# Designed miniproteins, single chains, continued (2): the designs that were tried, part 45

Each design is a single chain, and the fold is of that chain. pLDDT is the mean over its residues in the fold that is shown.

## One batch from the design tools (miniprotein)

Design m5643
Fold by ESMFold2-Fast:
Formats: C-alpha cells, structure tokens, sequence
Structure m5643 (fold): chain A 87 residues (1-87)
C-alpha cells in the first residue's frame, strides 16, 4: 500500500497548493473544499503508511494533515462556514 499512500500524498500536496491560491484570491469556500479533500487524502495516506510501517511516509502524511488543518482553521477565522463545519 506504499504506492497508494505516496499517490495520496502527491494529491494532497497539489490540493493544498490550489487551495492556498484560492484563499489568496478570497475564494474562501472553494479553498475550504480543497483543504477538506487534502485533509481526507492526508489522513488516509498516514493510515496506509502506518499499516506499512513506513515511519518516513507517515511523517510526510502527518505534516500534510497539520497543513490542511491549519488552512481550515485560518479560513474558519476569516468567515468560511464550510471550514468551520469541517473542524
């Protein structure tokens, strides 16, 4: 399952990048949708990495979980109802 975890990490990174771009444009609800999807993918990747015993891959996925969570918290503080509900 390492290949699936790695793919999910790559997808989560791209979603975080796109979400940050939307946040900078003030498109908070669209950014929140991407951050939620990134969080879900990062959590799944962390689970798969843990099952595989890949400590380095689990650490990468966990950092993405933190990044997505911080993004959602920031959007919620800015008034995103979707981000607030996801927390």
Amino acid sequence: MVEEARRLIEEARELLRRGEELEKEGRLEEAARLYIEALEKALRAAELAREAGDIELEAEASMLVIAATVGLLTLAKQGSELAAKAL
Scores: mean pLDDT 88

Design m5644
Fold by ESMFold2-Fast:
Structure m5644 (fold): chain A 61 residues (1-61)
Amino acid sequence: EPSPRELVLGVARWLAAQGHSAEEILAAVRATIAYLQEHHGLPEAEAREILAEVERELAAL
């Protein structure tokens, strides 16, 4: 089963491959994180780590 980090990074990478802007990718990532927090008990600290990782990956593009 993919981890929350793997799911969120997968969403970000898929949207980047489709030509979405960094702003659009970050909006979708935040929505995905919110869903995981509400429905899968994703801790706030882990959510912040995942968001920071996505921001680092986007900055490296």
Scores: mean pLDDT 83

Design m5645
Fold by ESMFold2-Fast:
Structure m5645 (fold): chain A 74 residues (1-74)
Amino acid sequence: SKAEEALKKGEEAYKAGDLETALKYYKEAIRLGSGAVKARALDNLGKVLEAQGKLEEAKKYREEALRVAAEEVP
């Protein structure tokens, strides 16, 4: 899906140290995705924010990731 493609591009940018591009693609994956894809994108967005020193914002996104992941309990 487009959400999964955006998540992958974000992860590749993060590994390359391109935090701005990673942030852009993770936000796109959050907007387009749902369930596990959205939860992973939210958690990864939190990691980018931590790398930028934005600890309060990072915490909020990580908490949202846990909430989204919990919504799809089998």
Scores: mean pLDDT 83

Design m5646
Fold by ESMFold2-Fast:
Structure m5646 (fold): chain A 92 residues (1-92)
Amino acid sequence: ASYTVTLPPPLTVRVGETVTLEVTVTNTGAAATVEVKVLDENGKVVASASATLAPGETKTLEVTLTPTAPGTYTLKVLVNGKEVASTTVTVV
């Protein structure tokens, strides 16, 4: 499927601080399922959001993260179960 993904830039947050991460996806192909996952340093999913996008549809997915441990967290974007984009969140 054809799509465009806009990620937040790499950022730094503190343990216990709440941050909202926005991912904008435009689908220019067939209908698709988009999933956003935030993984901690151990690969555990700590936040997620998902949406189904019709052909030609644009959606902004919001995922809210309040980290409980310091480390490098990874935000992954999956389209139809396939990873297509990622960025990092540094937790201090």
Scores: mean pLDDT 82

Design m5647
Fold by ESMFold2-Fast:
Formats: C-alpha cells, structure tokens, sequence
Structure m5647 (fold): chain A 70 residues (1-70)
C-alpha cells in the first residue's frame, strides 16, 4: 500500500514541474527512497486514466478529495 507521505511527494513533484511525470522521472527524483513495487503502486493509484503518466489534474483531484484529512 502507498504511504500518505509518498502520495504527498508525488503531488509536490508534479505540481513543481507543471507537466506529466513518467515512472522513470519519479524514480529519479525520489531516488532510493522508494522501491519498484511502491513506484508501481503509486502509478496504479494516481494513473486512474491508464495513460502511463501522472498529471497535475490527477494529483489535484486527489488533493481535493483528502479535505477530510487534517
């Protein structure tokens, strides 16, 4: 399962770059902090459109949905 900290890191990366993030770019940015299995899980969770990348729209919708969390 994906930790909330990893989800937040993905959100910050995509927002800062302002463009779609590929799996390889995310792996490079996060470095050794994540495993391949965690990276696959992150993409499965955020890539709801099944396009192989994580977009700002994908992470912005996620941010809006977590309003109930402090």
Amino acid sequence: MISPGLAAAVYEVVKAKGKPITREELRRILGGAVSDEELDALFAEFDKDGNGVITLEDVEKYKDLVKELP
Scores: mean pLDDT 69

Design m5648
Fold by ESMFold2-Fast:
Structure m5648 (fold): chain A 86 residues (1-86)
Amino acid sequence: STLTIVLKNASVGQALLGIGYAVDGALKGGTMSSRVEGDTFTFTVSGISLEDARELAEALARGLSDVSDVEIKEEGDTVTVTATAK
């Protein structure tokens, strides 16, 4: 399965938290990639279990502070966490 982390208008601290969870996914046997476009940071981890993707998504959502919107969306084998900084 795939975990996708999308942080909009993110601070450096929020981006580093996203990287940390993406690295945790890679350590579970996944492959990570990252993309920065303006103030949007996207981290993708593929090749992990769906359970690991869900656990990492929920942990990241709980760890994020100073965000206005946090959404966890699951479609097929992809879990996406989207958050927008305040």
Scores: mean pLDDT 79

Design m5649
Fold by ESMFold2-Fast:
Structure m5649 (fold): chain A 70 residues (1-70)
Amino acid sequence: MEELERLLEEIKEEAKKEPVLSEEELEERRRAVREAAANSESLSEEEIREIARLVALGVESLKKKAEAAE
């Protein structure tokens, strides 16, 4: 769990430095993660990293939508 928290923190920082992803790209990544999770009995470290990246990018996208709606 401690290592997972550290990975999430590192991924959050990387997500802030990455360019903004479009909704299409976020959907593509979500689809890939959903398929991987559905087919796996356990999540690998790489799969956990990708899920964390999608969550961080999704939150950032929602914040921008909220600001645009204001």
Scores: mean pLDDT 64

Design m5650
Fold by ESMFold2-Fast:
Structure m5650 (fold): chain A 62 residues (1-62)
Amino acid sequence: MKPLVEELPEEEREKFEKELEEKMEELRKAKTPEEVARAIGRVLRVIGDALDAVLERRRKEA
């Protein structure tokens, strides 16, 4: 996981790491271009949600 998520509480970080691993496993199992595109979209959504959580936390602490 990238250092950016180290700013999240350990519990939230573990949730995002677990979700990311699950979506990455779906991507690894994808065999068709359609499956790959769908899996990439899911991975990007998890990353986006984690980034939004980090930014919201920084905003509250600023």
Scores: mean pLDDT 73

Design m5651
Fold by ESMFold2-Fast:
Structure m5651 (fold): chain A 73 residues (1-73)
Amino acid sequence: HLSRAEVERLIAGLSSPDPAVRRAAIRALARLARTHPEALRPAIGPLQDVVLHDPDPEVRREAALVLAELLAA
């Protein structure tokens, strides 16, 4: 069971000043997108923001892959 609090915590991680925390949040969302894509609908907007505005190109690339997975579900 994936709780709303867990999803909200991961979304908050996408806004961390630490790029390692943002990458960890994106990787957690990527794993969950394979099993719980519907529960991750609230992450679509925040992931779009990361793809467009994150200063780290690797963070943007990883976020784009998760976003593509969620939009394909």
Scores: mean pLDDT 84

Design m5652
Fold by ESMFold2-Fast:
Structure m5652 (fold): chain A 108 residues (1-108)
Amino acid sequence: MEAAERAEEAARRGEEAARRAPSRGARVGGEAAARGGRNAAEAARAGLGSEELEEEAAEAAEAGAEAAERAARSEPPSAALAAAGAIAGIGGGIGAGIAAGRKELARG
């Protein structure tokens, strides 16, 4: 529901940050944020997680997108640190999405 919309918005923000990225690290961070947000949104729409897991995945996607946006706006040293944070945060969202998908396949 709302979590899916938030995750989808985070994915769009990550894609935009990647396009604006001044460095490879910032670009990779934005791409990771976009992928995490898409996975979180798809899992939430499929109803494959609890409301708590959907909220956690959306929150992780938003944090990743915000870090990617900061990396796109920051000087290279700060951008690298922000991008690393985005990648770490989105790893959780990706993991949640994969786990949800696995549950659906096992049920099917």
Scores: mean pLDDT 66

Design m5653
Fold by ESMFold2-Fast:
Structure m5653 (fold): chain A 115 residues (1-115)
Amino acid sequence: MTTLKESGGGTVKEGGSVTLTMDYTGEGIALLGWYREKEGEPLEFVASINSEGKKSYAPEIEGRATISYDEAKKRLTLDLKNLKVEDTATYYKFAYSEKSNELVFGEGTKLTVVA
C-alpha cells in the first residue's frame, strides 16, 4: 500500500517562494507528483517525476518550479518561486504504482498567495 506524507503550504506573498515535500512508501512506484485544485476549477497537473528520473512541468509553472527526488530517503521536493495570486490552490500529491495499477492521491495542502 502506498503512503504519502507532506509538508508545506500556508499563506505566502506574491513574488515569494514555497517548498512542498512528499515522503512516500510503497513498491513499484512509477510516477510521483502534484496536482492542484483552484476554487471553481477542475483538478490540474502541476509537476511529476517518473521512475527513470524524467521530470514534467505544467506550461504555466515551467521555469518557476523545480522538482527534486532523493531515492534513498524516498522524498520528493517541489520548489515554487515567483508565486502569483493565481497559484492559490489546494495541492494534492499523487503516486502511481505499476505493481497495483493504482493512482493514489495524498491529503491536500492549501496554498494561499496574497498580493
Scores: mean pLDDT 78

Design m5654
Fold by ESMFold2-Fast:
Structure m5654 (fold): chain A 92 residues (1-92)
Amino acid sequence: GSEAAGAIIDAMLEAQRAGAEASVSLEGDTVILTIKGASEEAIKAVEEAAEKARKAGAEASVEKKGDEVVLRVSGLDAVSQTSVVLAGIGEK
């Protein structure tokens, strides 16, 4: 259940430790993690988060747009969605 939320939070923290800018938004039932200035480590963390989300039964996709990486996860419960959003706000 909450494994997907934890993986997304881990990816965000890894990106921030690498010096990238990370933000979280919620679009309907989809949690979106956007990382700007992503390093190879941050990209790896996002890919791992996507795999963990899929193993937890959620739908996850990763898009790379130049220096920006976007992780989209849908099918999370409301508690998991709230946890990810709150983590994103707190890490500003």
Scores: mean pLDDT 75

Design m5655
Fold by ESMFold2-Fast:
Structure m5655 (fold): chain A 80 residues (1-80)
Amino acid sequence: SPARQRLIALVEELLKNLKEGKELSVDELRAMLTQMVRLGREAGLPQEVLNLIYRLFSAVLEKDYETAIKLAEEILERLR
Protein backbone atom coordinates (compact mmCIF):
# COMPACT_ATOMS: atom_id res chain seq x y z
CA SER A 1 0.00 0.00 0.00
CA PRO A 2 1.16 3.62 -0.51
CA ALA A 3 0.81 4.26 3.24
CA ARG A 4 3.02 1.24 4.06
CA GLN A 5 5.69 2.35 1.53
CA ARG A 6 5.69 5.91 2.94
CA LEU A 7 5.99 4.53 6.49
CA ILE A 8 8.96 2.34 5.44
CA ALA A 9 10.67 5.40 3.90
CA LEU A 10 10.13 7.49 7.07
CA VAL A 11 11.43 4.74 9.39
CA GLU A 12 14.48 4.26 7.11
CA GLU A 13 15.12 8.05 7.20
CA LEU A 14 14.87 8.12 11.01
CA LEU A 15 17.14 5.05 11.30
CA LYS A 16 19.74 6.75 9.04
CA ASN A 17 19.62 9.92 11.18
CA LEU A 18 20.02 7.87 14.39
CA LYS A 19 22.99 5.90 12.99
CA GLU A 20 24.65 9.14 11.77
CA GLY A 21 24.19 10.73 15.24
CA LYS A 22 21.92 13.50 13.91
CA GLU A 23 19.64 14.80 16.67
CA LEU A 24 16.11 15.90 15.79
CA SER A 25 14.22 18.57 17.75
CA VAL A 26 11.30 17.50 19.98
CA ASP A 27 8.90 19.24 17.54
CA GLU A 28 10.40 17.34 14.56
CA LEU A 29 10.12 14.05 16.50
CA ARG A 30 6.50 14.80 17.49
CA ALA A 31 5.55 15.56 13.85
CA MET A 32 7.30 12.39 12.65
CA LEU A 33 5.59 10.24 15.33
CA THR A 34 2.17 11.67 14.38
CA GLN A 35 2.79 10.95 10.67
CA MET A 36 4.14 7.41 11.29
CA VAL A 37 1.17 6.46 13.51
CA ARG A 38 -1.33 7.84 10.95
CA LEU A 39 0.39 5.94 8.12
CA GLY A 40 0.51 2.77 10.22
CA ARG A 41 -3.23 2.97 10.96
CA GLU A 42 -3.98 3.72 7.27
CA ALA A 43 -1.87 0.67 6.28
CA GLY A 44 -3.93 -1.49 8.69
CA LEU A 45 -0.97 -2.41 10.91
CA PRO A 46 -1.68 -4.39 14.11
CA GLN A 47 -1.55 -2.57 17.47
CA GLU A 48 1.68 -4.48 18.29
CA VAL A 49 3.53 -2.65 15.47
CA LEU A 50 1.96 0.72 16.40
CA ASN A 51 3.21 0.11 19.97
CA LEU A 52 6.75 -0.43 18.58
CA ILE A 53 6.51 3.01 16.89
CA TYR A 54 5.55 4.61 20.24
CA ARG A 55 8.41 2.76 21.99
CA LEU A 56 10.83 3.94 19.26
CA PHE A 57 9.95 7.60 19.88
CA SER A 58 10.13 7.17 23.68
CA ALA A 59 13.67 5.75 23.26
CA VAL A 60 14.69 8.69 21.02
CA LEU A 61 13.24 11.25 23.49
CA GLU A 62 15.15 9.53 26.35
CA LYS A 63 18.32 9.63 24.14
CA ASP A 64 18.55 5.81 24.30
CA TYR A 65 19.79 5.63 20.71
CA GLU A 66 20.94 1.99 20.92
CA THR A 67 17.38 0.88 21.80
CA ALA A 68 15.89 3.32 19.24
CA ILE A 69 18.05 1.83 16.43
CA LYS A 70 17.03 -1.74 17.40
CA LEU A 71 13.33 -0.77 17.51
CA ALA A 72 13.52 0.98 14.11
CA GLU A 73 15.18 -2.13 12.60
CA GLU A 74 12.48 -4.38 14.15
CA ILE A 75 9.71 -2.15 12.71
CA LEU A 76 11.32 -2.32 9.23
CA GLU A 77 11.62 -6.13 9.49
CA ARG A 78 7.88 -6.37 10.27
CA LEU A 79 6.97 -3.97 7.39
CA ARG A 80 9.17 -5.62 4.72
Scores: mean pLDDT 86

Design m5656
Fold by ESMFold2-Fast:
Structure m5656 (fold): chain A 55 residues (1-55)
Amino acid sequence: SKMRELVLEEARVTMEYLLLWLEDKVAGKPPSERAEELLEEANRLGEEEKKLLAE
């Protein structure tokens, strides 16, 4: 189903974002542009899921 595909993709992107965020934080670095892009993609996928729920 389309919803399952979106949820799985959001989970993957979110996991990659969290791992990168944690690596940066442990290293004492600010969030990278890459982390920001991953967060934007996760949010975009969440909006697509919201549209499919249409409630």
Scores: mean pLDDT 81

Design m5657
Fold by ESMFold2-Fast:
Structure m5657 (fold): chain A 68 residues (1-68)
Amino acid sequence: SDQEALERAKERGQRAMKQVKEESKKIRKELVEKGEVKTEEDLSFSEAALLIQERRENAPEVAEEMLK
C-alpha cells in the first residue's frame, strides 16, 4: 500500500533530520574546542552539513585504512 510507503518515508525523514542535528551539534562543538570557530553559532547549518558530508566521505576511508 502507498500508505505504508508514505509512513516509512516520514519515519526515514525524521530519523535523517535527528541524525543531521546530532552530527551538526557534535561538529560545531568540536570546531569550537579546536578554536576554528569562536562559538557554535558562527558555523551555519549549511556549513555544518557540508562538513558532515566531507567527514563521511573521507573519515571512514582513513579509519578503515588505519584498521588494516
Scores: mean pLDDT 64

Design m5658
Fold by ESMFold2-Fast:
Parts: structure tokens; C-alpha cells; sequence
Structure m5658 (fold): chain A 67 residues (1-67)
């Protein structure tokens, strides 16, 4: 299990990711993608550092698909 400090960092990463995605897609779609990211991180046991990397990749992929 992640430490309390790591869980706090994970929650911060997910919140930041949601904010960035909500600028690119609808709030509903941003929430859906954010929840999927959180669930995958927890299922695969990603560290906060790995989750941040995956979050940045997700935002970049969505940005490339906008337009």
C-alpha cells in the first residue's frame, strides 16, 4: 500500500491532471479520464512519480487529438 504522503501526492497529481484535461475536453470527459487514470494507477501499483509521468503523457495525447 502507498504511504499517506504518497497517497496525498497521488491525489494532487490526479487533481492537476483533471484541471489540465478540463481545458482540452469537456468537464465530463476530463472526469472520466481522470478516474480511469486513478483506477489504473491503483490497480498497477504505480508510484506517484510513475503516475505523474503517465498523467503528463495522457494530457499530451489528448492535446494532440484536439482538432
Amino acid sequence: MLSQEELDELNRIVAETYRELAKLVSPEEAARKGVALLNEALEKGWSPEETKKKAEELVEEVRKEVE
Scores: mean pLDDT 79

Design m5659
Fold by ESMFold2-Fast:
Structure m5659 (fold): chain A 59 residues (1-59)
Amino acid sequence: SAADLAKLKEYLKMGQIVLDAFRAGLSLDNLSEEVKEILARIQEESKKLTAEYLEKEAK
């Protein structure tokens, strides 16, 4: 759906920010609070997507 595509684009943007931080030589401990929040959001959404995938497979 259009909503799913919009979410995917936002996740790709978040991933790019994290990759840029690692390319700049930053360790996880030295990441800005903004990047840490993005990582936490990615982890939470990954857990939700995994749960949704398992639910769809069970149907």
Scores: mean pLDDT 69

Design m5660
Fold by ESMFold2-Fast:
Structure m5660 (fold): chain A 81 residues (1-81)
Amino acid sequence: EREKLIERFEKLYDEAVRLAHEAERQGRLDLAIKAYVVAIHAATLLEILRENPDYPLEEAEKDIEFIEKQLADVRAELAAA
């Protein structure tokens, strides 16, 4: 279970970085910054999950949901441009 959550955070980090690069390509520096901040957040939580065996899996799942919503917002704004 924890390993699956780690894989999900890794995928979210990769997606955030890809969206940041796409936003930069479109000249949307506002969205690029937002995507990079989300990537940093995902990387930080990934490290916490890896280093702290007592970190609750329910909290990690909520963190994933929050990051997914942030990335959905970035995707929607990029699509609207």
Scores: mean pLDDT 83

Design m5661
Fold by ESMFold2-Fast:
Structure m5661 (fold): chain A 76 residues (1-76)
Amino acid sequence: MSKQELEEEMLRLTSRAVELLREAKKQGNEEAVRAVREALKHLRRAQDYLSQGDLEKAQEEIEKARELIEKAEELL
């Protein structure tokens, strides 16, 4: 994937994670809150790797975040 594609995916996943975090907190779903917070940590690491030009590691962190976001959606 190109750097632009990874940046766009990261932005999309970050926006989704923020929405899910608000919903999880509103519902008092602590498992979903934990999953989303972990996803946000992976997205932050992905941003650091993108800024360094490490596209492979950025992609790995984005994939981990995607799995956690999917888990949070299943919990809500």
Scores: mean pLDDT 87

Design m5662
Fold by ESMFold2-Fast:
Structure m5662 (fold): chain A 93 residues (1-93)
Amino acid sequence: KTEELIKKANEHLEKARQALEAGDFETAIKHLKEAMVLARKLAIEGNKEDAAKIYSEVAQLAEEGAERSTDPVIREEMKKLAELAKEAADSLK
């Protein structure tokens, strides 16, 4: 169900924001990846607008995580996640 997917994606985005504020970048990456999976399911179901919004939020939070982390492995994971999310959002225009 589209409504349930949107709710779960927003829950993961909120948990990612909380993890970033706490400096828990590994937990943030986990929740951002879950939001990406849910956005892909929304896109497959034809809800391109909500999928694009979730992808855009993932990209924003991943860019934030890349800037805030001093760990080069986490920075690279966040940068890759942001790039994938931006490409996915743009593909739905």
Scores: mean pLDDT 88

Design m5663
Fold by ESMFold2-Fast:
Structure m5663 (fold): chain A 86 residues (1-86)
Amino acid sequence: SEQQQRDALRLRQAQLGLKMLKEALAAETDPKIKAELEELKAGAEKQIQALEDKGVSTEGLSEEQLAELARAEEQGRRLLEGIKNA
């Protein structure tokens, strides 16, 4: 269903965000920025768990949804840059 596809996209976006946050945390040396990134990581993990608890699957993502994931990756990169510059 459309709802299943939307939930699958949300789960993949959250998984992508978590991956990016883990990479940012591994590269970060500032304890204050690390604390902010850890809080965001915990939020992403909680969101993923909530979707998985609902039985959401990432099966059958469309080309349009893959393009949305690429946009989400770029937005996440800009957000992480903003945190470092705050």
Scores: mean pLDDT 79

Design m5664
Fold by ESMFold2-Fast:
Structure m5664 (fold): chain A 56 residues (1-56)
Amino acid sequence: SLEDLQKAYEKARELLRQGKTPEEVIEELKKMGFTEEQARLAVNLARADLLAEERR
């Protein structure tokens, strides 16, 4: 669901800011009960947003 994706996205942002790699973040999200597809999408969205914020 969109709610699950949003929760995964927020967790992905937190974990990436802690210095975890995208692969580590995907595995942590899967441990939290998200699907692999949700985890990969959330990580990709979080990475794109963080890169865009660096340009502001």
Scores: mean pLDDT 82

Design m5665
Fold by ESMFold2-Fast:
Structure m5665 (fold): chain A 60 residues (1-60)
Amino acid sequence: SAAEELKEKAIEELKNAPEEEKEKVLQRALDEFESLLRRARNEAEMLAVLEAGKALVDYY
């Protein structure tokens, strides 16, 4: 799913980012999750976005 792909991408970007840029990487990913949530067409897509976003925040 787009949400799962975004989560995986954001985690890899966080691993590779300098300390001073990690907060920006996280914020950009959260903005993208918000965009995906607004574009979600059904409850399954909304749940996937919320779960992936929570997993990213918990990882950070």
Scores: mean pLDDT 83

Design m5666
Fold by ESMFold2-Fast:
Structure m5666 (fold): chain A 55 residues (1-55)
Amino acid sequence: MLEEKREEALEKTREYNKKSLEAEKKKENGLEESSEYGVLAVKYAVEATVYKSLE
């Protein structure tokens, strides 16, 4: 159960990091979107660390 939650959090971290980079490449409003996705990536990375600690 905890292992599964950790893997899910890691996948979300990778997904939001990718979206952050893609948003940054946009000329118009990419920085705001990139920053928002970056914050989400950090959030899920922290959750993954917590779940790893509880395994």
Scores: mean pLDDT 74

Design m5667
Fold by ESMFold2-Fast:
Structure m5667 (fold): chain A 55 residues (1-55)
Amino acid sequence: MSIEELEKKMEEIKKQTKEEVEKYESEGDIKKALFVKVLGLAELGELFVQIRQLK
């Protein structure tokens, strides 16, 4: 995969995670908001490592 594709995925994950966290926080589901945030960070970390290996 290209670096551009990985960077695009990171931006999509950041946006999606932010929207879901805000939604659950507004609903008072703090546990779900935290779960979504942790999942998003894990996915971003994996993509970051892949990008670093390609650069």
Scores: mean pLDDT 79

Design m5668
Fold by ESMFold2-Fast:
Structure m5668 (fold): chain A 67 residues (1-67)
Amino acid sequence: GKEEAIKLLEEARRLAEEGRPEEAARKIEQASPYVPKDLAENAIKAARESPASALAAAHELIEYLKS
């Protein structure tokens, strides 16, 4: 559910902080059913560009799910 999605995105944030953006993008993709499709696709694309973009993308999706 929504809590599982938040857990996956927190794991993505940690992977991004470790400089592992491809793994972070995979965790964001696993959380994608719980967010709007366009938002998820944009976040996955951004996450693959850099660790900083992956961190930002994971954070934005966590805030979306908590709102």
Scores: mean pLDDT 85

Design m5669
Fold by ESMFold2-Fast:
Structure m5669 (fold): chain A 88 residues (1-88)
Amino acid sequence: MELLKEKLEELKDVEEEWELFNSLPKEVQEELKELLLKFLEAEAKGDYKTAAEYWEKFLKLLEENGIPLSSVPGLTKAILSEELKKLE
C-alpha cells in the first residue's frame, strides 16, 4: 500500500474542509473553535456527559450553517491543525 496515497487523501480532505471553515462567518468560526476545545477539555477530564453536550452543540452549529455531517472528521482535523500551529 502506498503511504503517499493515504497521506494525499488526508491532506485533500483537510484542505477542502479548511476552505469550508474559512467560508463561514468569523463569529461562527470562533464559536466552532470554542465548542471543539471545550469538548476536548471535557474528554481529557473524563467528563463524557459534558463532552457529549459540547459535541452536540458543535454538530448543530455546523448543520445550521449548511455543513454536511460527512465533512465533520476532516473539519475537526483542519481546525485542530491550525490551532496547534498558532500555539508555536
Scores: mean pLDDT 73

Design m5670
Fold by ESMFold2-Fast:
Order: sequence, then C-alpha cells, then structure tokens
Structure m5670 (fold): chain A 92 residues (1-92)
Amino acid sequence: MKALRYLKEGKYDEAIKIAEEELKKNPSASNYVILGRAYLKKGEYEKAIEYFEKAIELDPNNKAAWYVLSQAYEKMGDKEKAEEFKKRAEEA
C-alpha cells in the first residue's frame, strides 16, 4: 500500500525499497506487482516480467498481474504475448 503511493508519485526507487521490505515479511501477489511495475517504469522489462510471473504463481486470478505482464510484453514488442495475457487478465 505505501509502496503503491511512491509508485504513483514517480518515486520508483522508494517504491522498490518498500515493496522489497514488505515482500520479505509477507510474499503477496500485490507486492510483486508493485515491484514489477517499478522496474517496468525504469525500463528493466526482464526484471518486471519475472516479478509479474511470481505474482501470477501466488495468485493466478490477480487481474492486475496479468494486465501488467501484457504491458511489459507490449513494451518489448511481443504483440502476440501482450494480447494473450491481456485476454487472460479479462478472464481472471
């Protein structure tokens, strides 16, 4: 929750720090999504994808995780995977 505020403010390094600290105490899909989104905003697409995949492993019904995974693949130019994961987000 606090990490999400930093992410919205464009404070990506602070968002990462708080999300990592929260993740050490309680691994949650939401914390992995926030961490991945911060890396996505920093242009670190491979790290972002890894964290979104971990979020999906914890909660396959997390629509946000599927949606941001779609966005990451779109940024990498993989339109086919982006469309597939966007559709999965709608079904979750």
Scores: mean pLDDT 82

Design m5671
Fold by ESMFold2-Fast:
Formats: C-alpha cells, structure tokens, sequence
Structure m5671 (fold): chain A 68 residues (1-68)
C-alpha cells in the first residue's frame, strides 16, 4: 500500500544519506525525508512517521551529519 511505498522510498533515501559525503546533497536528502515524515503525519500514521524518523537519524550517524 501507500505506507509501504513511503517506507521503501525512505529506506532508499536513508541509504543514500548514509553514503553521502557532499553536505549540500545530504541536506537535499534530509528535506525529502522530512517531506515523507510530514506526509505520514498528515495521514495520522504515527508509527510510519516514527519509523522513518529513526531511519533518518541512523543514516545521519553513518554519513554527513544533518538535522531532520
């Protein structure tokens, strides 16, 4: 379903963020992740929003540091 598609997109972005060395690109990926989190929040899907937030936080620790 749509939640599964959003989660899969977030996983792809998190993997990209974890490998990213360019701060400008890392910031762009962070914006995209935040947009997906906002979409989950708008739908009232607190579990999805929490899971995506955790994925983003883990990716930041591995790659260039950004705030989500």
Amino acid sequence: GESEELLERARELAEELAAETDPARAKQIGVELREIIREAERRGDEELAREITELGNQAQKAGVRTHL
Scores: mean pLDDT 78

Design m5672
Fold by ESMFold2-Fast:
Structure m5672 (fold): chain A 75 residues (1-75)
Amino acid sequence: MAKVDAADLYLALGNVLYKQGRYEEAAEWYEKAIKLFEEAGVPRADAYRNLATVYRKLGDEEKAQEYEEKAKEIE
């Protein structure tokens, strides 16, 4: 499995957990996906925005803002 393929899988897992209301676990998988996309040289704005949304659901506005800004930089 290439890093991008693994990152897409982790992003999909995060999305499933988010839909189930499992926000802390969704954040974990989104962070793993983001790291793999960055290591592969193909950063994804959608992954950062999804992570920002989940941190807002967790009440962590500082992290949410940080990841929204990162998404804008790579858009």
Scores: mean pLDDT 83

Design m5673
Fold by ESMFold2-Fast:
Structure m5673 (fold): chain A 78 residues (1-78)
Amino acid sequence: MEKKLKEAEYFEEIAKEYEEEGDKLSAARAYLAAGEFYEKAGPEYREKAIEAYEKAKELGVGNLKERAEKNIEKLKKE
């Protein structure tokens, strides 16, 4: 749990750096990874996972955006 939370926080920080640099695709990938690690960290981090996936959806295109949308839908129904 704690290791997954730290990995999520790391990818969120990296995603913000990519976003600041204008690399939307790399930022979207990092936000998707952050969401996946928040999801693995436990149900108490579900809202943080959704927030990370929303960012991945906003910045991503094609398959990456679709994956983020499906993960958001799944978590909101739980």
Scores: mean pLDDT 82

Design m5674
Fold by ESMFold2-Fast:
Structure m5674 (fold): chain A 109 residues (1-109)
Amino acid sequence: MELELEFEGTVKAIREAAEVPSDGQVELLELEVETDSGKRARFRLDERPMTLGEALRRAAEAVIQALKELGEDPEKTKVRVRMRLRLTGRGVSPEAARRLAEIFEKGRK
């Protein structure tokens, strides 16, 4: 199962998503981050399967690091994040997918 999610907001939204209980697992996480100034960074993680919460925490860390490298303030900078997840069938529930979608939908303007 492969999900592609897009949201805009602050790193806070990603951190909030990471705290939602989830039984889903991801095999691949790809991130593309674009700042409101048009700066871009890309990141890929494919080392091992991990929980959705772990993947989202790593996503938040990657976004913070990318913003720092671009000279931006992670707490104040609005970002557009495109996230591609490849999920294992093992441990993925409709409720886990629904919670993830709901959080990212709330992160949109």
Scores: mean pLDDT 67

Design m5675
Fold by ESMFold2-Fast:
Structure m5675 (fold): chain A 75 residues (1-75)
Amino acid sequence: GREVLELVRRALEAYLAGDLERAQALLAEAAELAKQPENREAAEQALGLLEAAGAQTDDEEERARLALAALEALL
């Protein structure tokens, strides 16, 4: 569970740093772990935080910052 949230956090950090290849690789790892039943709740939490951030702004970078702050507060 927590490993999925950590991978999403690292992916958001990489995205904000401009490292899109690293962000995509980390997100792909999180998506693979999210296929496992034991990680479903953590994956749903991460998705919920991203959707909540998206509802606050149309700016992709601001969405990533809001999601990262919410995820760090959860971890």
Scores: mean pLDDT 81

Design m5676
Fold by ESMFold2-Fast:
Structure m5676 (fold): chain A 58 residues (1-58)
Amino acid sequence: MRLSPEQERALLEEIDVHGIAAIDRRALAERLGVSPATVSRFIAALSRDPAAHFARYA
């Protein structure tokens, strides 16, 4: 997970809007300027401890 705090917040917002199951990791990685592997690792870590609003919006 080599994301800045601001990029992590943007990523969380995108996942929150679209839902974790529907998110296109490659497209999101391109938008943020990071590798798809970075996005996938972040999502995997997040699935272990999802944010409160994440469960609400998913």
Scores: mean pLDDT 65

Design m5677
Fold by ESMFold2-Fast:
Structure m5677 (fold): chain A 68 residues (1-68)
Amino acid sequence: SELERIREAVERGVEEIRELIKEGKLEEAKKAIESLRGLLADPRFPEELRPFVEKAIKELEEELKKKE
């Protein structure tokens, strides 16, 4: 399904950002988090996945803050 495909793509993106944070690539991680925020600005983005993306952004920002 399209919803499942989008969820999997977001999950891959979140894991890539976590790897960037772990590697100390904080500027790249910040730009990637901004890209995730961009998904929430698209009215065509599935409403069902918005809480998932919002939670992921919050968790990534907390991880980023701990590395700074």
Scores: mean pLDDT 83

Design m5678
Fold by ESMFold2-Fast:
Structure m5678 (fold): chain A 96 residues (1-96)
Amino acid sequence: GGETKPPEEALADAVAAAEGTLQNARDLIERVKKEGGTREELQKAYMLEVAARMQLIAAEVLAWMFGVELDPATVARLRAEIDELGKEIDKLREEM
């Protein structure tokens, strides 16, 4: 029936949410690097990194529940980008 989103659409939405959150965190870090920033702005970036990680986990859980497989390359890419962002936030925090 049409009462719920198709599994593929729900999964695509979950991945897109993680990518959007990650992009927002990246944009904030690039601004901090160019213009300087506060500890509070770095904390916000860290919270966005955590949110993106949790959204990716939610997408993986949804894929498992639906019996579909996330593209392993997409999962690996997002995980690597999230981890790299976390390292960059840590480095900027130590420089403040």
Scores: mean pLDDT 82

Design m5679
Fold by ESMFold2-Fast:
Structure m5679 (fold): chain A 64 residues (1-64)
Amino acid sequence: SLEERARAALRKAMDLLGEGKEEEALATIMEATGVDEETARKALEAAKEGREEEAVKILLEAAG
């Protein structure tokens, strides 16, 4: 499902951020969900703040 892809992409993106790979983190979200860079960046910021459910909601609203 799109929700499963969004959650998996966010987990991978957070791992990439831990490695200092911010651009790859954004690309991972965009490729998995089809959202634009602005939306991916908003979702990634929410996830960085510990707001995973809000991050998923942002991606689902934009991609669905």
Scores: mean pLDDT 84

